# Designed miniproteins, single chains, continued (5): the designs that were tried, part 41

Each design is a single chain, and the fold is of that chain. pLDDT is the mean over its residues in the fold that is shown.

## One batch from the design tools (miniprotein)

Design m17493
Fold by ESMFold2-Fast:
Structure m17493 (fold): chain A 58 residues (1-58)
Amino acid sequence: SEVDIKKGIAEREFRELGEKGGKPELAEEGIRRMHEAIEAGDLEKVKEIAREYREKLE
Protein backbone atom coordinates (compact mmCIF):
# COMPACT_ATOMS: atom_id res chain seq x y z
CA SER A 1 0.00 0.00 0.00
CA GLU A 2 0.98 3.68 -0.28
CA VAL A 3 1.13 3.83 3.53
CA ASP A 4 3.58 0.88 3.64
CA ILE A 5 5.76 2.50 0.93
CA LYS A 6 5.88 5.83 2.83
CA LYS A 7 6.70 4.02 6.10
CA GLY A 8 9.53 2.12 4.36
CA ILE A 9 11.01 5.31 2.91
CA ALA A 10 10.98 7.00 6.36
CA GLU A 11 12.53 3.92 8.01
CA ARG A 12 15.39 3.78 5.49
CA GLU A 13 16.15 7.53 5.65
CA PHE A 14 16.11 7.75 9.46
CA ARG A 15 18.08 4.52 10.01
CA GLU A 16 20.82 5.74 7.63
CA LEU A 17 20.97 9.12 9.40
CA GLY A 18 20.99 7.50 12.86
CA GLU A 19 23.79 5.10 11.90
CA LYS A 20 25.90 7.89 10.34
CA GLY A 21 25.41 10.19 13.35
CA GLY A 22 25.74 7.49 16.04
CA LYS A 23 22.15 8.13 17.22
CA PRO A 24 20.27 4.85 16.56
CA GLU A 25 17.84 5.32 19.51
CA LEU A 26 16.86 8.78 18.27
CA ALA A 27 16.35 7.38 14.75
CA GLU A 28 14.05 4.66 16.22
CA GLU A 29 12.01 7.35 18.03
CA GLY A 30 11.69 9.37 14.82
CA ILE A 31 10.60 6.29 12.84
CA ARG A 32 7.86 5.53 15.40
CA ARG A 33 6.53 9.10 15.26
CA MET A 34 6.69 9.14 11.43
CA HIS A 35 4.75 5.85 11.28
CA GLU A 36 2.04 7.23 13.60
CA ALA A 37 1.64 10.40 11.50
CA ILE A 38 1.68 8.48 8.17
CA GLU A 39 -0.94 5.99 9.47
CA ALA A 40 -3.10 8.93 10.62
CA GLY A 41 -2.77 10.60 7.19
CA ASP A 42 -1.54 13.80 8.90
CA LEU A 43 0.67 15.29 6.18
CA GLU A 44 1.53 18.42 8.19
CA LYS A 45 2.63 16.30 11.17
CA VAL A 46 4.74 14.10 8.84
CA LYS A 47 6.52 17.26 7.59
CA GLU A 48 7.06 18.59 11.15
CA ILE A 49 8.48 15.29 12.44
CA ALA A 50 10.72 14.85 9.36
CA ARG A 51 12.14 18.37 9.82
CA GLU A 52 12.64 17.92 13.59
CA TYR A 53 14.39 14.54 13.36
CA ARG A 54 16.52 15.39 10.30
CA GLU A 55 17.89 18.34 12.30
CA LYS A 56 18.41 16.24 15.47
CA LEU A 57 19.99 13.29 13.61
CA GLU A 58 22.55 15.50 11.84
Scores: mean pLDDT 83

Design m17494
Fold by ESMFold2-Fast:
Structure m17494 (fold): chain A 69 residues (1-69)
Amino acid sequence: KKSELARLIMAASILAVGAELLGDRETAEKVRKLIDEAMKLYDEGKYDEAFKKAQEAINLAATAIRRAA
């Protein structure tokens, strides 16, 4: 789970860069904020909440990229 969460956060970060490169800086900023929240929860040992935030970030970024393509 901890390893999986780190991978999920990394994936969300990559997708956020993708959204920014497509010119959707507003969505990229929202995704980065969700990643920051997930990392804070991870540092607090709240892995379930961190996982949900990271998953939300990935879904938001993926939706933005799909919409822009």
Scores: mean pLDDT 74

Design m17495
Fold by ESMFold2-Fast:
Structure m17495 (fold): chain A 88 residues (1-88)
Amino acid sequence: MQSQQQGQQIFDQTVDTVDQYMTDMTNSQSSQQTQNLGNQAISVVNNGTQQMQRLGQTQSGQQMGDSLISSVNTSRNLNVGRNLQNQG
């Protein structure tokens, strides 16, 4: 029972933190800044996934990690493209 509550809290915190980084990437003015924010978001996803795996939530943690990393990479690629267009 406690492991399920802890897993849900880790999931919610990881999603909220990643969403904040994705918002920051949308507002970034340089490709370098966007890449740095994306790398930080991926680090948060990896940490959340590892914590869920330690709670025995291996499948849920891996699914969360795969989904969020995909979302971060998509956001990073789109925002890097936008930054490069504006920087020449």
Scores: mean pLDDT 80

Design m17496
Fold by ESMFold2-Fast:
Structure m17496 (fold): chain A 97 residues (1-97)
Amino acid sequence: MLRPLSPEEARQLLRGAAETVEKAIEALKNGDLRKASIYLTAASLLLVGLEIGGVDTPALREAREHLLKAMQALSEGNVDEAIKHLERALEALRAAL
């Protein structure tokens, strides 16, 4: 299909995803739901880029699952649960680095 990402390109996208998730957590802790939503969307797109680029690891799957659960919790107004899932996603992304 598409050309696989190099290990360097994959690491750059993983770092970008981790940094974006950290910014989403910070925005939620500050009550900025709009900014958090923007960062969550950006993180989701970075993770899709990794998958399309051939990166499919247990850590990446775990990060995507927790990101999805965080977005679901946020849609239900549960900010604390969203933060909890984002912290788990961040741990998984850092483990993939």
Scores: mean pLDDT 84

Design m17498
Fold by ESMFold2-Fast:
Structure m17498 (fold): chain A 67 residues (1-67)
Amino acid sequence: SKPRTLEMFKENLVIILQDIFNVDEEKAKKMKDEEIKELFKEKIPDKEAYDMAIKSYEEELEKIKKE
């Protein structure tokens, strides 16, 4: 776990959730990975865009979970 990588990921994710998905900042910061994936499924109707978003999200989470 690298604090800068986690912060960067969280900041980018919060910005995306706020600007693209119109999620409240406080809620976006507290969302679990399953909740974020469900939101992506709800808000990204395009299958290819959804699959790319989930793949990128899971790839970044994998890097963050490795300590």
Scores: mean pLDDT 68

Design m17499
Fold by ESMFold2-Fast:
Structure m17499 (fold): chain A 75 residues (1-75)
Amino acid sequence: TDEEAEKYVKLGEEYEKKGDYVKAGDYYIKAGEIYLKQGKVAKASEYFGKALEAYKKAGKEEEGLQKIVKAASSV
């Protein structure tokens, strides 16, 4: 599970470097979901924050926020 979360973090970083902020945000949300399910609230908050930042850079803050709320509510 940690390895899976780290894989999504790396994918988020990769897409962020490519300027694909929507995909970066989506992968950061997936990482945050895994950390949240493990009870790692600080790490989950960190990656949900990075997801929101990526969505803001894409001009899609509202859509990003909705996705994060849905992800956090799935625990």
Scores: mean pLDDT 85

Design m17500
Fold by ESMFold2-Fast:
Structure m17500 (fold): chain A 69 residues (1-69)
Amino acid sequence: SEIAAYSAALAADPNDADAWYNLGLAYERRGAFEAAVSAYLKAAELYRQQGKDAQADEAEARARELMKR
């Protein structure tokens, strides 16, 4: 599954912001919104640490929309 694949990638490299973002997308498709928010916020933190502010802002925006439920 997508969740298993991205979880395995993150076990190897927990600082892979793209893998956290993709894990968020996979959780969102499954309706696991709390897990998706957590994954998006972790992706945003890592993107910001990497100087990728636009990608961090996008991940934070997705998390914010899901938190309105």
Scores: mean pLDDT 86

Design m17501
Fold by ESMFold2-Fast:
Structure m17501 (fold): chain A 55 residues (1-55)
Amino acid sequence: PLTPEQQALLDRYVAGAVDALKAGNEEEASRLIRQAAEETGLSVTAVGKRLLDAL
């Protein structure tokens, strides 16, 4: 389970990735997703599913 701090970090990275995708910056979105995975201990796939749920 994620801590509340890790959950807040994940939510911020996902929001940033959504903004990057809307700006057409796929490289930045991918970077933010990988960073979120590293800081939360989730897989890139799990973070990606959360991003899709936010879209």
Scores: mean pLDDT 83

Design m17502
Fold by ESMFold2-Fast:
Structure m17502 (fold): chain A 76 residues (1-76)
Amino acid sequence: APVPAYDPSADPKEQLEEIKAWLEEQIPSLSPEDQKKAKALIEVIDEVISKLDEYTEEQQNNIVAVFAEAARNIQA
């Protein structure tokens, strides 16, 4: 799957679910330390998705951008 990147034209919830799916796909190939980071990020994304409607559209877009960058940084 392609590395997660923020797309302002896509739905924030769908993007967060795609970031989560990509992280789950990467876990088997990561170091034990990076696996822990990926799993922790997945848990945070799940919590945010469950409360996403409590945020403004601008805040939702910012959340997607932050998590996409965080996911890419785990790979580095």
Scores: mean pLDDT 81

Design m17503
Fold by ESMFold2-Fast:
Structure m17503 (fold): chain A 71 residues (1-71)
Amino acid sequence: SDLEEFRKKLEEARKEAIELVKKGMDPQEAVDLFNKKIAEIFKESKLPREEATALAVRETNKLLDEISKIE
């Protein structure tokens, strides 16, 4: 489903950003990379804007929380 595909892409982007921070990338650079990927996923999304936005916000919050635990 479009929802499952969108969610999977968001999760993959978050996991990639976290792995980069763990390997020594600057957290701000990793967040910038994540935001770039989210913008691209959003452009390709077939989901309603409201639902897509809610999922992206949730994944961003997970990313920021996980980064805070590394610092």
Scores: mean pLDDT 82

Design m17504
Fold by ESMFold2-Fast:
Structure m17504 (fold): chain A 56 residues (1-56)
Amino acid sequence: MAEFEEQGRREYRRLVERRRAASTDPEKLKQIELEDLKERGASPEVIEKNKKAFDE
């Protein structure tokens, strides 16, 4: 799938951004993780569950 290559590039860019955010702001890391899940096709329920997990 052509989308597979684009997804791989996006994931790599996200990993770089997440590492940078993790070193400066854990709250920013949470936001990036949730966005990454959404872009990777996670269902709204999975995103909500992860959001709740961060909030405890």
Scores: mean pLDDT 68

Design m17505
Fold by ESMFold2-Fast:
Structure m17505 (fold): chain A 70 residues (1-70)
Amino acid sequence: MRLREQVEELRKKAEEAKTKKELFNVYIDLGALEVAAVMLRHFGLISDEEYERLLAEINEIRKFIEEKMK
């Protein structure tokens, strides 16, 4: 379950980020993970439930970053 572990690492990086550049880098990496999740779902390598959970976690981290960058 590699994508979920990568999402957790990015959550930690977002929480620990001290600069807007660090937050921006996490934001870009979240976009890459979203594309990976879409592709894995399309090829049937993950379930709809797992895909929806991954997207929810990614979106929560995105919202956190957007609020912190305001």
Scores: mean pLDDT 84

Design m17506
Fold by ESMFold2-Fast:
Structure m17506 (fold): chain A 73 residues (1-73)
Amino acid sequence: DRLRELAEEAAKAGLHDAAEHLTQAQKAYERGDLDAAIEHLRQAARLSEKAGLHDLARELVELAAALERQRRA
């Protein structure tokens, strides 16, 4: 699961709050709660951007956008 991999990357970088949001995003996605998953991804992206992890932040923004498109379909 890509969300698990991203959470591990955030944790290794010391971004434990971002890693927790990614864990919650995965749980929300698994139960079909796309709104909660999107919100947690956006919070993790914001934390990653503030920490200077621009590549991780970009990937999280793209993932949130993909889920937003899925929610609207």
Scores: mean pLDDT 84

Design m17507
Fold by ESMFold2-Fast:
Structure m17507 (fold): chain A 70 residues (1-70)
Amino acid sequence: EENKKLIEEAKKHLEEGVRALASGDYDKAIEHFRKALELAKKADPNDPEVQELISRIEELLSIAEKAKAK
């Protein structure tokens, strides 16, 4: 129940981060990806969906940070 809400909220921030990344707003993308990661880490770490979500967020966060550094 709480786990599903955390996953859904993390996915919302992931989507907002992807939109910001696509528009070139790297600061906004990083902020949303960090919030998504915080929420996903509060979810069940043994859930494969949570593990995949964390991996995807970390990959996108790395891309956004590298894009900002250029």
Scores: mean pLDDT 84

Design m17508
Fold by ESMFold2-Fast:
Structure m17508 (fold): chain A 67 residues (1-67)
Amino acid sequence: SAAERKREEIRKLTDEAVEALKAGDFEKAFEHANKIAEIIKEDPSAVPLELLEEVDRRLLEAREAAL
């Protein structure tokens, strides 16, 4: 329940960060990425490593495509 809510929040923030990168709003994208990092630090056991790796990869791909 709580862990599921945190995983959903991370996915939502990742989608918002990707959308910001596509719009060229890098500062807003960094803000969303920072919020993801804070959620992970608060409860790292709720977030599997595979999800973290996928989030990082998707953000890097979106940033590279925006350039």
Scores: mean pLDDT 81

Design m17509
Fold by ESMFold2-Fast:
Structure m17509 (fold): chain A 92 residues (1-92)
Amino acid sequence: MEARKKAIERIRAITDEGVSRLDALVEEAKDTPVAEKVRALRDILRENGDAAIRYAEEKGLSPEEVQRLADALRAGADTMIREAEKLIKEAK
């Protein structure tokens, strides 16, 4: 189903974008005491994105339901990025 595939690709794009931004923050944090915490946030975002795709595929979610998951994942990614930036700022 093309509509569901497009919605799942949006989850993948949001996950990849968020992970890419967190990977840059992991590199920024690598000489700080918070390096492992920032890496954990990156790993959690990747796991959440992968889990959302698996859940959508296994449960046969509608395109609309998958779009809601994508919106929630974007909000979560933004929160994790903000937390990572705060951790790095406080550690330097």
Scores: mean pLDDT 86

Design m17510
Fold by ESMFold2-Fast:
Structure m17510 (fold): chain A 69 residues (1-69)
Amino acid sequence: GEAEARELRARSEALAAAVAAAGGSREEARAPLSPEVEEVAREIAEKLREIGDRIDEGLAKGDLSLAAI
């Protein structure tokens, strides 16, 4: 739970830093998504990942054995 959230946050921070370092050279970028739209899209993607992870966990534990048949 909390440990996984911390891990994801650490990875997100590292990725954001890498993007910021690369983005510093992209002053020529034409029409990027607005920061608000990008943030909403990221939030939706995270929710979908959580659902997928829970399905994978259920399958690994055999909790979805009925669905596996």
Scores: mean pLDDT 58

Design m17511
Fold by ESMFold2-Fast:
Structure m17511 (fold): chain A 56 residues (1-56)
Amino acid sequence: MKLSKISDEEGIELLAEKFVEAGFPREVAETAARQMLAEDPNAAAVYLEKHGEAVV
């Protein structure tokens, strides 16, 4: 991942993928990702940055 601004959709997709890896169904993971971004976008952004390029 580049250090460019990430769209909300890309952020939700990346968070959802992490929730799926944690054992949540894809549908639940996507809903949780959207809620997290809406409630605490700063925490979501930190989470995404922390693993942004470590795995790709």
Scores: mean pLDDT 65

Design m17512
Fold by ESMFold2-Fast:
Structure m17512 (fold): chain A 93 residues (1-93)
Amino acid sequence: MSAAKIAAAALLVVAAGLEEDPEEVREYGRRAGELVASLPAEEQLEGTELVILAASTMPPEKARIALEGALEAAEAAGARESAARLREALARL
């Protein structure tokens, strides 16, 4: 179950890398973050790491926008550990 959601979240971030509109990049990131936040708590950090890895395949500015979208979704869902990891990843961009 969780593997399919994690794969879908990573693919949404890869799709964000193909977009030129910053709003679309952010929206793909937000949707990826929502999928990760819907995972069991013990799998959310693993899903978050794969989202971060997918974002690393794009230019830093685009990665930042996608990860900001994912962070927005994590914070809205109360996924505190995922949100903390996304903030750490953003600080290193």
Scores: mean pLDDT 84

Design m17513
Fold by ESMFold2-Fast:
Structure m17513 (fold): chain A 98 residues (1-98)
Amino acid sequence: MKAEVDARLDELEATATPEQKELIRRVRQGLDELDKLAEETDSPEAKAIREAAYRAVLGMLDGARQASPEERIRLLEGALQVVDTAIDYIKELKEKKK
């Protein structure tokens, strides 16, 4: 999943507008934070949330490949929303276990 998402982001970045490149950068940064947070939390629930988020992001990035510039922005924003939601959920799980 991670390697497939990374490859898809690289492909999209090659033809991206400056606005799309900024969204791609934010998605990459969010995924790195998600990976670190899931690893630090080291729970089956956190791992499942990370895996579900990666699956959803991959689907959105696949859609973005064939999309118009406006649709690509919407799909990248959707991917960022998925990542941010997953991060918040894992943070809440970590706080409940403290």
Scores: mean pLDDT 83

Design m17514
Fold by ESMFold2-Fast:
Formats: sequence, C-alpha cells, structure tokens
Structure m17514 (fold): chain A 80 residues (1-80)
Amino acid sequence: SEELREMLRRVIATGERLGLTDEQLLNMIRSVLVLAGIPDEVIDEVIKKVKEFLKENPDASQEELLERTMEIVEEELKKA
C-alpha cells in the first residue's frame, strides 16, 4: 500500500529527526499499523521482526528500515 508506505516514511523520518529510542520508534510504527487497519496479531509479529532488524542493523538508513518494515508487513499479511 502506497498510503501505508508514506505514513511509515513520515514516522521513521520523524523518529530520526527527534532522536527517538528504538522503543519509541516501534510504538509510533505500531500506531501507524493500527490506523492502517492491520490485525493486532500481524502487528505484534511485525513489531517483533522490526525490533530484531533494528538490533542487528543499528546503522540502517531510513529507507532501509522503511523497505524492511514494508517487506515484513507484506510477508505477515500473507501468512494471516
């Protein structure tokens, strides 16, 4: 979804600009996924996997984080 991608892009950019912690950024991403109507079970798996990505890739760019988050959302929705 282009709308979801743009919402996530804005949240990730805001997180970087404000120097948010990983936990704060993950909470903002969760809020976007809720607003997008994604099921809670899918959101929990997405947040878990994005958290793992951030831990393994602390120097990831905003675009890398966005693309990985979108990939995880697509994969988890296909499994649900």
Scores: mean pLDDT 87

Design m17515
Fold by ESMFold2-Fast:
Structure m17515 (fold): chain A 74 residues (1-74)
Amino acid sequence: SEAELQALVEEYRARVEAIAADPSLSPEERLERIRALLEETKRRVEESDLPAEVKEQVLAALDVELARLDRLRA
Protein backbone atom coordinates (compact mmCIF):
# COMPACT_ATOMS: atom_id res chain seq x y z
CA SER A 1 0.00 0.00 0.00
CA GLU A 2 3.05 2.28 0.01
CA ALA A 3 2.70 2.01 -3.77
CA GLU A 4 -0.90 3.26 -3.42
CA LEU A 5 0.26 6.22 -1.29
CA GLN A 6 3.08 6.99 -3.77
CA ALA A 7 0.61 6.93 -6.69
CA LEU A 8 -1.74 9.33 -4.85
CA VAL A 9 1.16 11.70 -4.05
CA GLU A 10 2.44 11.63 -7.65
CA GLU A 11 -1.04 12.24 -9.11
CA TYR A 12 -1.66 15.12 -6.67
CA ARG A 13 1.75 16.69 -7.46
CA ALA A 14 1.19 16.45 -11.23
CA ARG A 15 -2.28 18.02 -10.96
CA VAL A 16 -1.03 20.88 -8.74
CA GLU A 17 1.80 21.51 -11.24
CA ALA A 18 -0.70 21.59 -14.14
CA ILE A 19 -2.87 24.14 -12.29
CA ALA A 20 0.19 26.26 -11.37
CA ALA A 21 1.46 26.20 -14.98
CA ASP A 22 -1.88 27.23 -16.56
CA PRO A 23 -1.47 30.89 -17.66
CA SER A 24 -5.21 31.26 -18.40
CA LEU A 25 -6.13 30.98 -14.70
CA SER A 26 -6.31 34.00 -12.39
CA PRO A 27 -4.63 33.70 -8.95
CA GLU A 28 -8.12 33.30 -7.39
CA GLU A 29 -9.15 30.59 -9.90
CA ARG A 30 -5.84 28.79 -9.28
CA LEU A 31 -6.40 28.78 -5.49
CA GLU A 32 -9.99 27.53 -5.96
CA ARG A 33 -8.85 24.62 -8.17
CA ILE A 34 -6.11 23.67 -5.70
CA ARG A 35 -8.66 23.78 -2.84
CA ALA A 36 -11.00 21.48 -4.80
CA LEU A 37 -8.09 19.14 -5.55
CA LEU A 38 -7.11 19.02 -1.85
CA GLU A 39 -10.71 18.14 -0.87
CA GLU A 40 -10.84 15.43 -3.57
CA THR A 41 -7.48 14.03 -2.43
CA LYS A 42 -8.67 13.97 1.20
CA ARG A 43 -11.72 11.89 0.16
CA ARG A 44 -9.52 9.50 -1.87
CA VAL A 45 -7.25 8.97 1.15
CA GLU A 46 -10.26 8.34 3.43
CA GLU A 47 -11.66 5.78 0.94
CA SER A 48 -8.26 4.12 0.28
CA ASP A 49 -6.92 0.85 1.70
CA LEU A 50 -4.00 2.64 3.39
CA PRO A 51 -3.23 1.67 7.03
CA ALA A 52 -5.17 3.78 9.58
CA GLU A 53 -1.95 5.30 10.95
CA VAL A 54 -0.85 6.45 7.47
CA LYS A 55 -4.34 7.83 6.69
CA GLU A 56 -4.28 9.82 9.95
CA GLN A 57 -0.90 11.39 9.12
CA VAL A 58 -1.80 12.19 5.49
CA LEU A 59 -5.24 13.60 6.39
CA ALA A 60 -3.65 15.81 9.07
CA ALA A 61 -1.18 17.17 6.49
CA LEU A 62 -4.01 17.84 4.00
CA ASP A 63 -6.03 19.63 6.71
CA VAL A 64 -3.03 21.90 7.38
CA GLU A 65 -2.85 22.76 3.64
CA LEU A 66 -6.61 23.45 3.49
CA ALA A 67 -6.35 25.74 6.54
CA ARG A 68 -3.42 27.53 4.89
CA LEU A 69 -5.45 28.16 1.70
CA ASP A 70 -8.44 29.36 3.76
CA ARG A 71 -6.18 31.91 5.52
CA LEU A 72 -5.12 33.33 2.13
CA ARG A 73 -8.74 34.38 1.42
CA ALA A 74 -11.22 32.73 3.81
Scores: mean pLDDT 80

Design m17516
Fold by ESMFold2-Fast:
Structure m17516 (fold): chain A 81 residues (1-81)
Amino acid sequence: MELESKIKALEVSYKTYLEKKDYTRAAMSLIQLGELYFQAKDYEKAIRYFQEAIELAKKANDEELVKRAQALLEEAKAALA
């Protein structure tokens, strides 16, 4: 219940930032969604969110955020394997 509410709040935040062309904050919201799914052991969803976060971070020209999302992606892939 609490997890579902947090996921819904992050989905709304992501949509809002994307509509505002705030790609940095949109990418951050996707990273948080990926981390929640990783904690829930839904590694396939975590991987998808981290991949999308990398794409948005690249659009934002945020090199540090790209590196962070890539590290999280590698961790999620290792957990799935």
Scores: mean pLDDT 86

Design m17518
Fold by ESMFold2-Fast:
Structure m17518 (fold): chain A 66 residues (1-66)
Amino acid sequence: MKTVSAVFENKEAAEAAKQALEDAGATNVRIIKSGDRYVVVADSEDPEKVAEAARAVPGTLDVKIE
């Protein structure tokens, strides 16, 4: 399993991303407020699929796989 993290400008985009990542098969999906940004963190055995789902969400600023 690898961790996928995505940064969003607002909470609504982060909540949409959480749903999209869960639909893509991600587990342990959580939203973390970081300053004026929102970070969605998730675990996946298919991190590229989950990262693509995150990038498709309007308002996505950055997506990282670690």
Scores: mean pLDDT 83

Design m17519
Fold by ESMFold2-Fast:
Structure m17519 (fold): chain A 103 residues (1-103)
Amino acid sequence: MDAKAYNEKGKELFEQEKYDEALKYYQKALELDPNYAEAYNNLGDLLFSLENYEGAVALYQKAIELDPNYAEAWENLGDVLKALKKYEEAEEYYKKAEELKKK
C-alpha cells in the first residue's frame, strides 16, 4: 500500500473504534510519507478519542506546520482547547479555520 492507502485504512479502523489497529496504519502512512499532514490530523483525532489531549494538540499542530491552510486541523485544535475549557483560545482557532474555508 502507498501512504494514502494506509491512511484511508487507518481512518476506516478508527471509525470502527479499532484504535490500536488504526494507530498502526497511520504510523505506516507516516513511515512512507513523514510530511503527510492528513495522517497527523487523523492521529490527533485518535488521541483526542482516547482523551490524550496533550498528544492530540501536538499532532494537530504538526499537521498545521506541514499545511497551514488545513482548516480541519485548526477546527480540531479548537475542539481540544474547548475540551480543556480554554474557550478564548478555542475561539481564535475556530476563527482561523473559518477564514481558511472562505479562501
Scores: mean pLDDT 87

Design m17520
Fold by ESMFold2-Fast:
Structure m17520 (fold): chain A 73 residues (1-73)
Amino acid sequence: SLEEIAERVRAHTEALAARLEAAGHTETAARVRELGARLAEAVRAGDWARAEELDRELLRVAAPAVEAIRAAA
């Protein structure tokens, strides 16, 4: 169901945000949470065009912070 997909999106983005926050990327974590919540809303509404837009923005925002964490390890 759309609700199950939306819940998975919310859980995934919250887990990512928590990891980013733990690594000191607090501002990026906050933005990931915001985008994740909006993405879950778009999925619940069946607005796939909006969901795709938000998914691309979330990946763009998260990627530099994820790479910084990998580089530091």
Scores: mean pLDDT 86

Design m17521
Fold by ESMFold2-Fast:
Structure m17521 (fold): chain A 65 residues (1-65)
Amino acid sequence: MEATEELIEEARKRGHRETAEYAELAQKFSPENESGALVNIAMHALRLGDRETAELAREKLKELE
């Protein structure tokens, strides 16, 4: 879950508070499935227009594959 924690920090630093809060929830609901949490975060970030967090989540997913 370190990748998800890093995304939460980056989203907050960039002012994307809603994305960061969603990432925290995704981590709580998928603690044993980091890839699933990253997918959900990327999708939600895209809906909020937060392309930067979505792109980071996708890159982290590639590292897990």
Scores: mean pLDDT 76

Design m17522
Fold by ESMFold2-Fast:
Structure m17522 (fold): chain A 72 residues (1-72)
Amino acid sequence: DARARARAQASSPEEYAGLLGQAHVDELKRLAEEYKKLGYTPEEFEKLANDYEAQGNGALASIYQALANFLK
């Protein structure tokens, strides 16, 4: 688990927060690469991000927007 690894490496709460953020970005980049291999396009994830934003689900909207950006 990336979160557990970040916690094990951190010597302070501030360092842990930084490592946790980086681990999250790295996981999204890896996931985007896997979806790209399956034939997904940036436009498909941008559509999903817009759909979730319209529904008021900003958390899922930001995740799908990040995936779209990593596929470009």
Scores: mean pLDDT 71

Design m17523
Fold by ESMFold2-Fast:
Structure m17523 (fold): chain A 95 residues (1-95)
Amino acid sequence: TQQGIDLLNQGFRFFRQGQYQQAIQHLQQALSLLPDDSLQRGRALALLGSAHFQLGQLQQAIQHLQQARDVFLSLNDLRSARGVDASLRFVQSQL
């Protein structure tokens, strides 16, 4: 939905400003409003993972990145899935 996409975009803006808690709040709301349009859902989950990583919440980061990977794989979006896999391996290396 447009509301879900708007919240995703606002979450991106907060993330770029280093306001990770605000980014997480908007991204979680986006997930509740996004349809079964898996691309935007995948993007929201990947950004949630990155935001949790920036806050040092490694387990939450890994969980969201794994969910994002699964979404992109279900869409056969191999480029996005590979990008998330690289992020996931990096976060796991910080454990």
Scores: mean pLDDT 87

Design m17524
Fold by ESMFold2-Fast:
Structure m17524 (fold): chain A 56 residues (1-56)
Amino acid sequence: GAAAEGTARLVEGVSGADGSALAGLSPEEAARWLQEHFGMSEENARAAVEAGGALA
């Protein structure tokens, strides 16, 4: 949905600025990092990681 699209755009932005920190993480570690740094829910963090994986 629209929320997943917005979250995917945030992941792309993070990949440009802090994405080097995410590049070495597993999908689960990346989702946890997003939850801790952006206050995302588990569902939103998973959607962001899935969208980022699909775009890579």
Scores: mean pLDDT 63

Design m17525
Fold by ESMFold2-Fast:
Structure m17525 (fold): chain A 64 residues (1-64)
Amino acid sequence: SSLEERLREQKEIAKEIAEKLREIGFEFIIELKKKKGELDEEEAEEIRRDEEKRKELEEESSKE
């Protein structure tokens, strides 16, 4: 395997870990705001859909 291949593998692993951490933090913030009455359930769902679209765009960019 080339050095480039190893770097690519490490980058992918780091991306997966970062994504999991962001997902945990994202859900924590949404639930906290819902508890405070700053977000209703519909607003929370809209924010979750926007995050899904962001991830989809990031995935599309990675394919290029």
Scores: mean pLDDT 75

Design m17526
Fold by ESMFold2-Fast:
Structure m17526 (fold): chain A 101 residues (1-101)
Amino acid sequence: DLRSLLEQLLELAKKEGLEELAELVEQLLNTDDPEKQLELVKEMLILTAKYADRTSHDMMVLLNEILSLLIQDPEELKKLISELDKETKETVEEQRKKAQS
């Protein structure tokens, strides 16, 4: 359930003090616009890379599940990540890979 995963991620973000990430998750909970959803998840990925040392394994597991529900096509997800700057993209790819372990 997408809503349940978002609510869990919101709780973890708030507990860690990642206020910017929490605000993006709240916006995602309150939008049904697919284009806005894609923009919000892209911003969430940027913030998790920026705060990599504070982004827990559990938060990345939840974010990976949320991404898989919002973006059914793996190629579309790969394209979204490719739009990130090189450093952010490399950090996001590393975080997501670690969350699959």
Scores: mean pLDDT 83

Design m17527
Fold by ESMFold2-Fast:
Structure m17527 (fold): chain A 57 residues (1-57)
Amino acid sequence: MLARAVEDYVAKSGSELSLKKGDIVEVLLEVGEHWVVGQSLKTGETGIVPKSKLEYL
């Protein structure tokens, strides 16, 4: 499932994914109400990101 970053996000730890507004992310797994595991299509990096930073396509 694809989602677009609605704003910039800076990773706070090595498990998190940094995003720029407009980046496309493949959502691999939802983790509770507030987080997803995503893979950046720009960098290939995988990490957790807040759902609030994504707009599902």
Scores: mean pLDDT 84

Design m17528
Fold by ESMFold2-Fast:
Structure m17528 (fold): chain A 99 residues (1-99)
Amino acid sequence: MEVKPGMKVLITVLREEDVPLAEKIARELKSKGAKVIVVTTPELAHKLTEADEVIAMPEGLAIIAGMTLDADVRIFVGGGGPRAIELAKKYGVKEVIDL
């Protein structure tokens, strides 16, 4: 996928082991001019330093936010699980990437 300057990208990360990959993706997308928003849990929020905005909430609400918040691109990194990705696709999300 080509990320254009000004595109809003929403990254959902729920597992600590997925934080390094989420940070790498955020850094690469910001270098291309995208606005990167990360949705995560309160326990992981302080580890997400590359994003333009970090939204921390309990895991269940973070999954819902990752599926429903306005974005051009949605990325679920690892621990969102197959069910979260399935639901995001069902609700007409333009792009869902499980890495």
Scores: mean pLDDT 74

Design m17529
Fold by ESMFold2-Fast:
Structure m17529 (fold): chain A 57 residues (1-57)
Amino acid sequence: LDDRMRRLGDEIVRLEKMMKEHEKKGDMVMAEELRRQAEEKGREFARVAREKDFIRR
């Protein structure tokens, strides 16, 4: 498995957990920022996955 994909997956999970913690505390500004970061990393994860598929021989 690609180390970069694994790291991105772990980061997404961690960001989602932090987002839920901030939502529980009513910190909507931080929750929104964490959601945005998780979406960005999810997009990068998808891009890396497609790139690996494209390079196959």
Scores: mean pLDDT 77

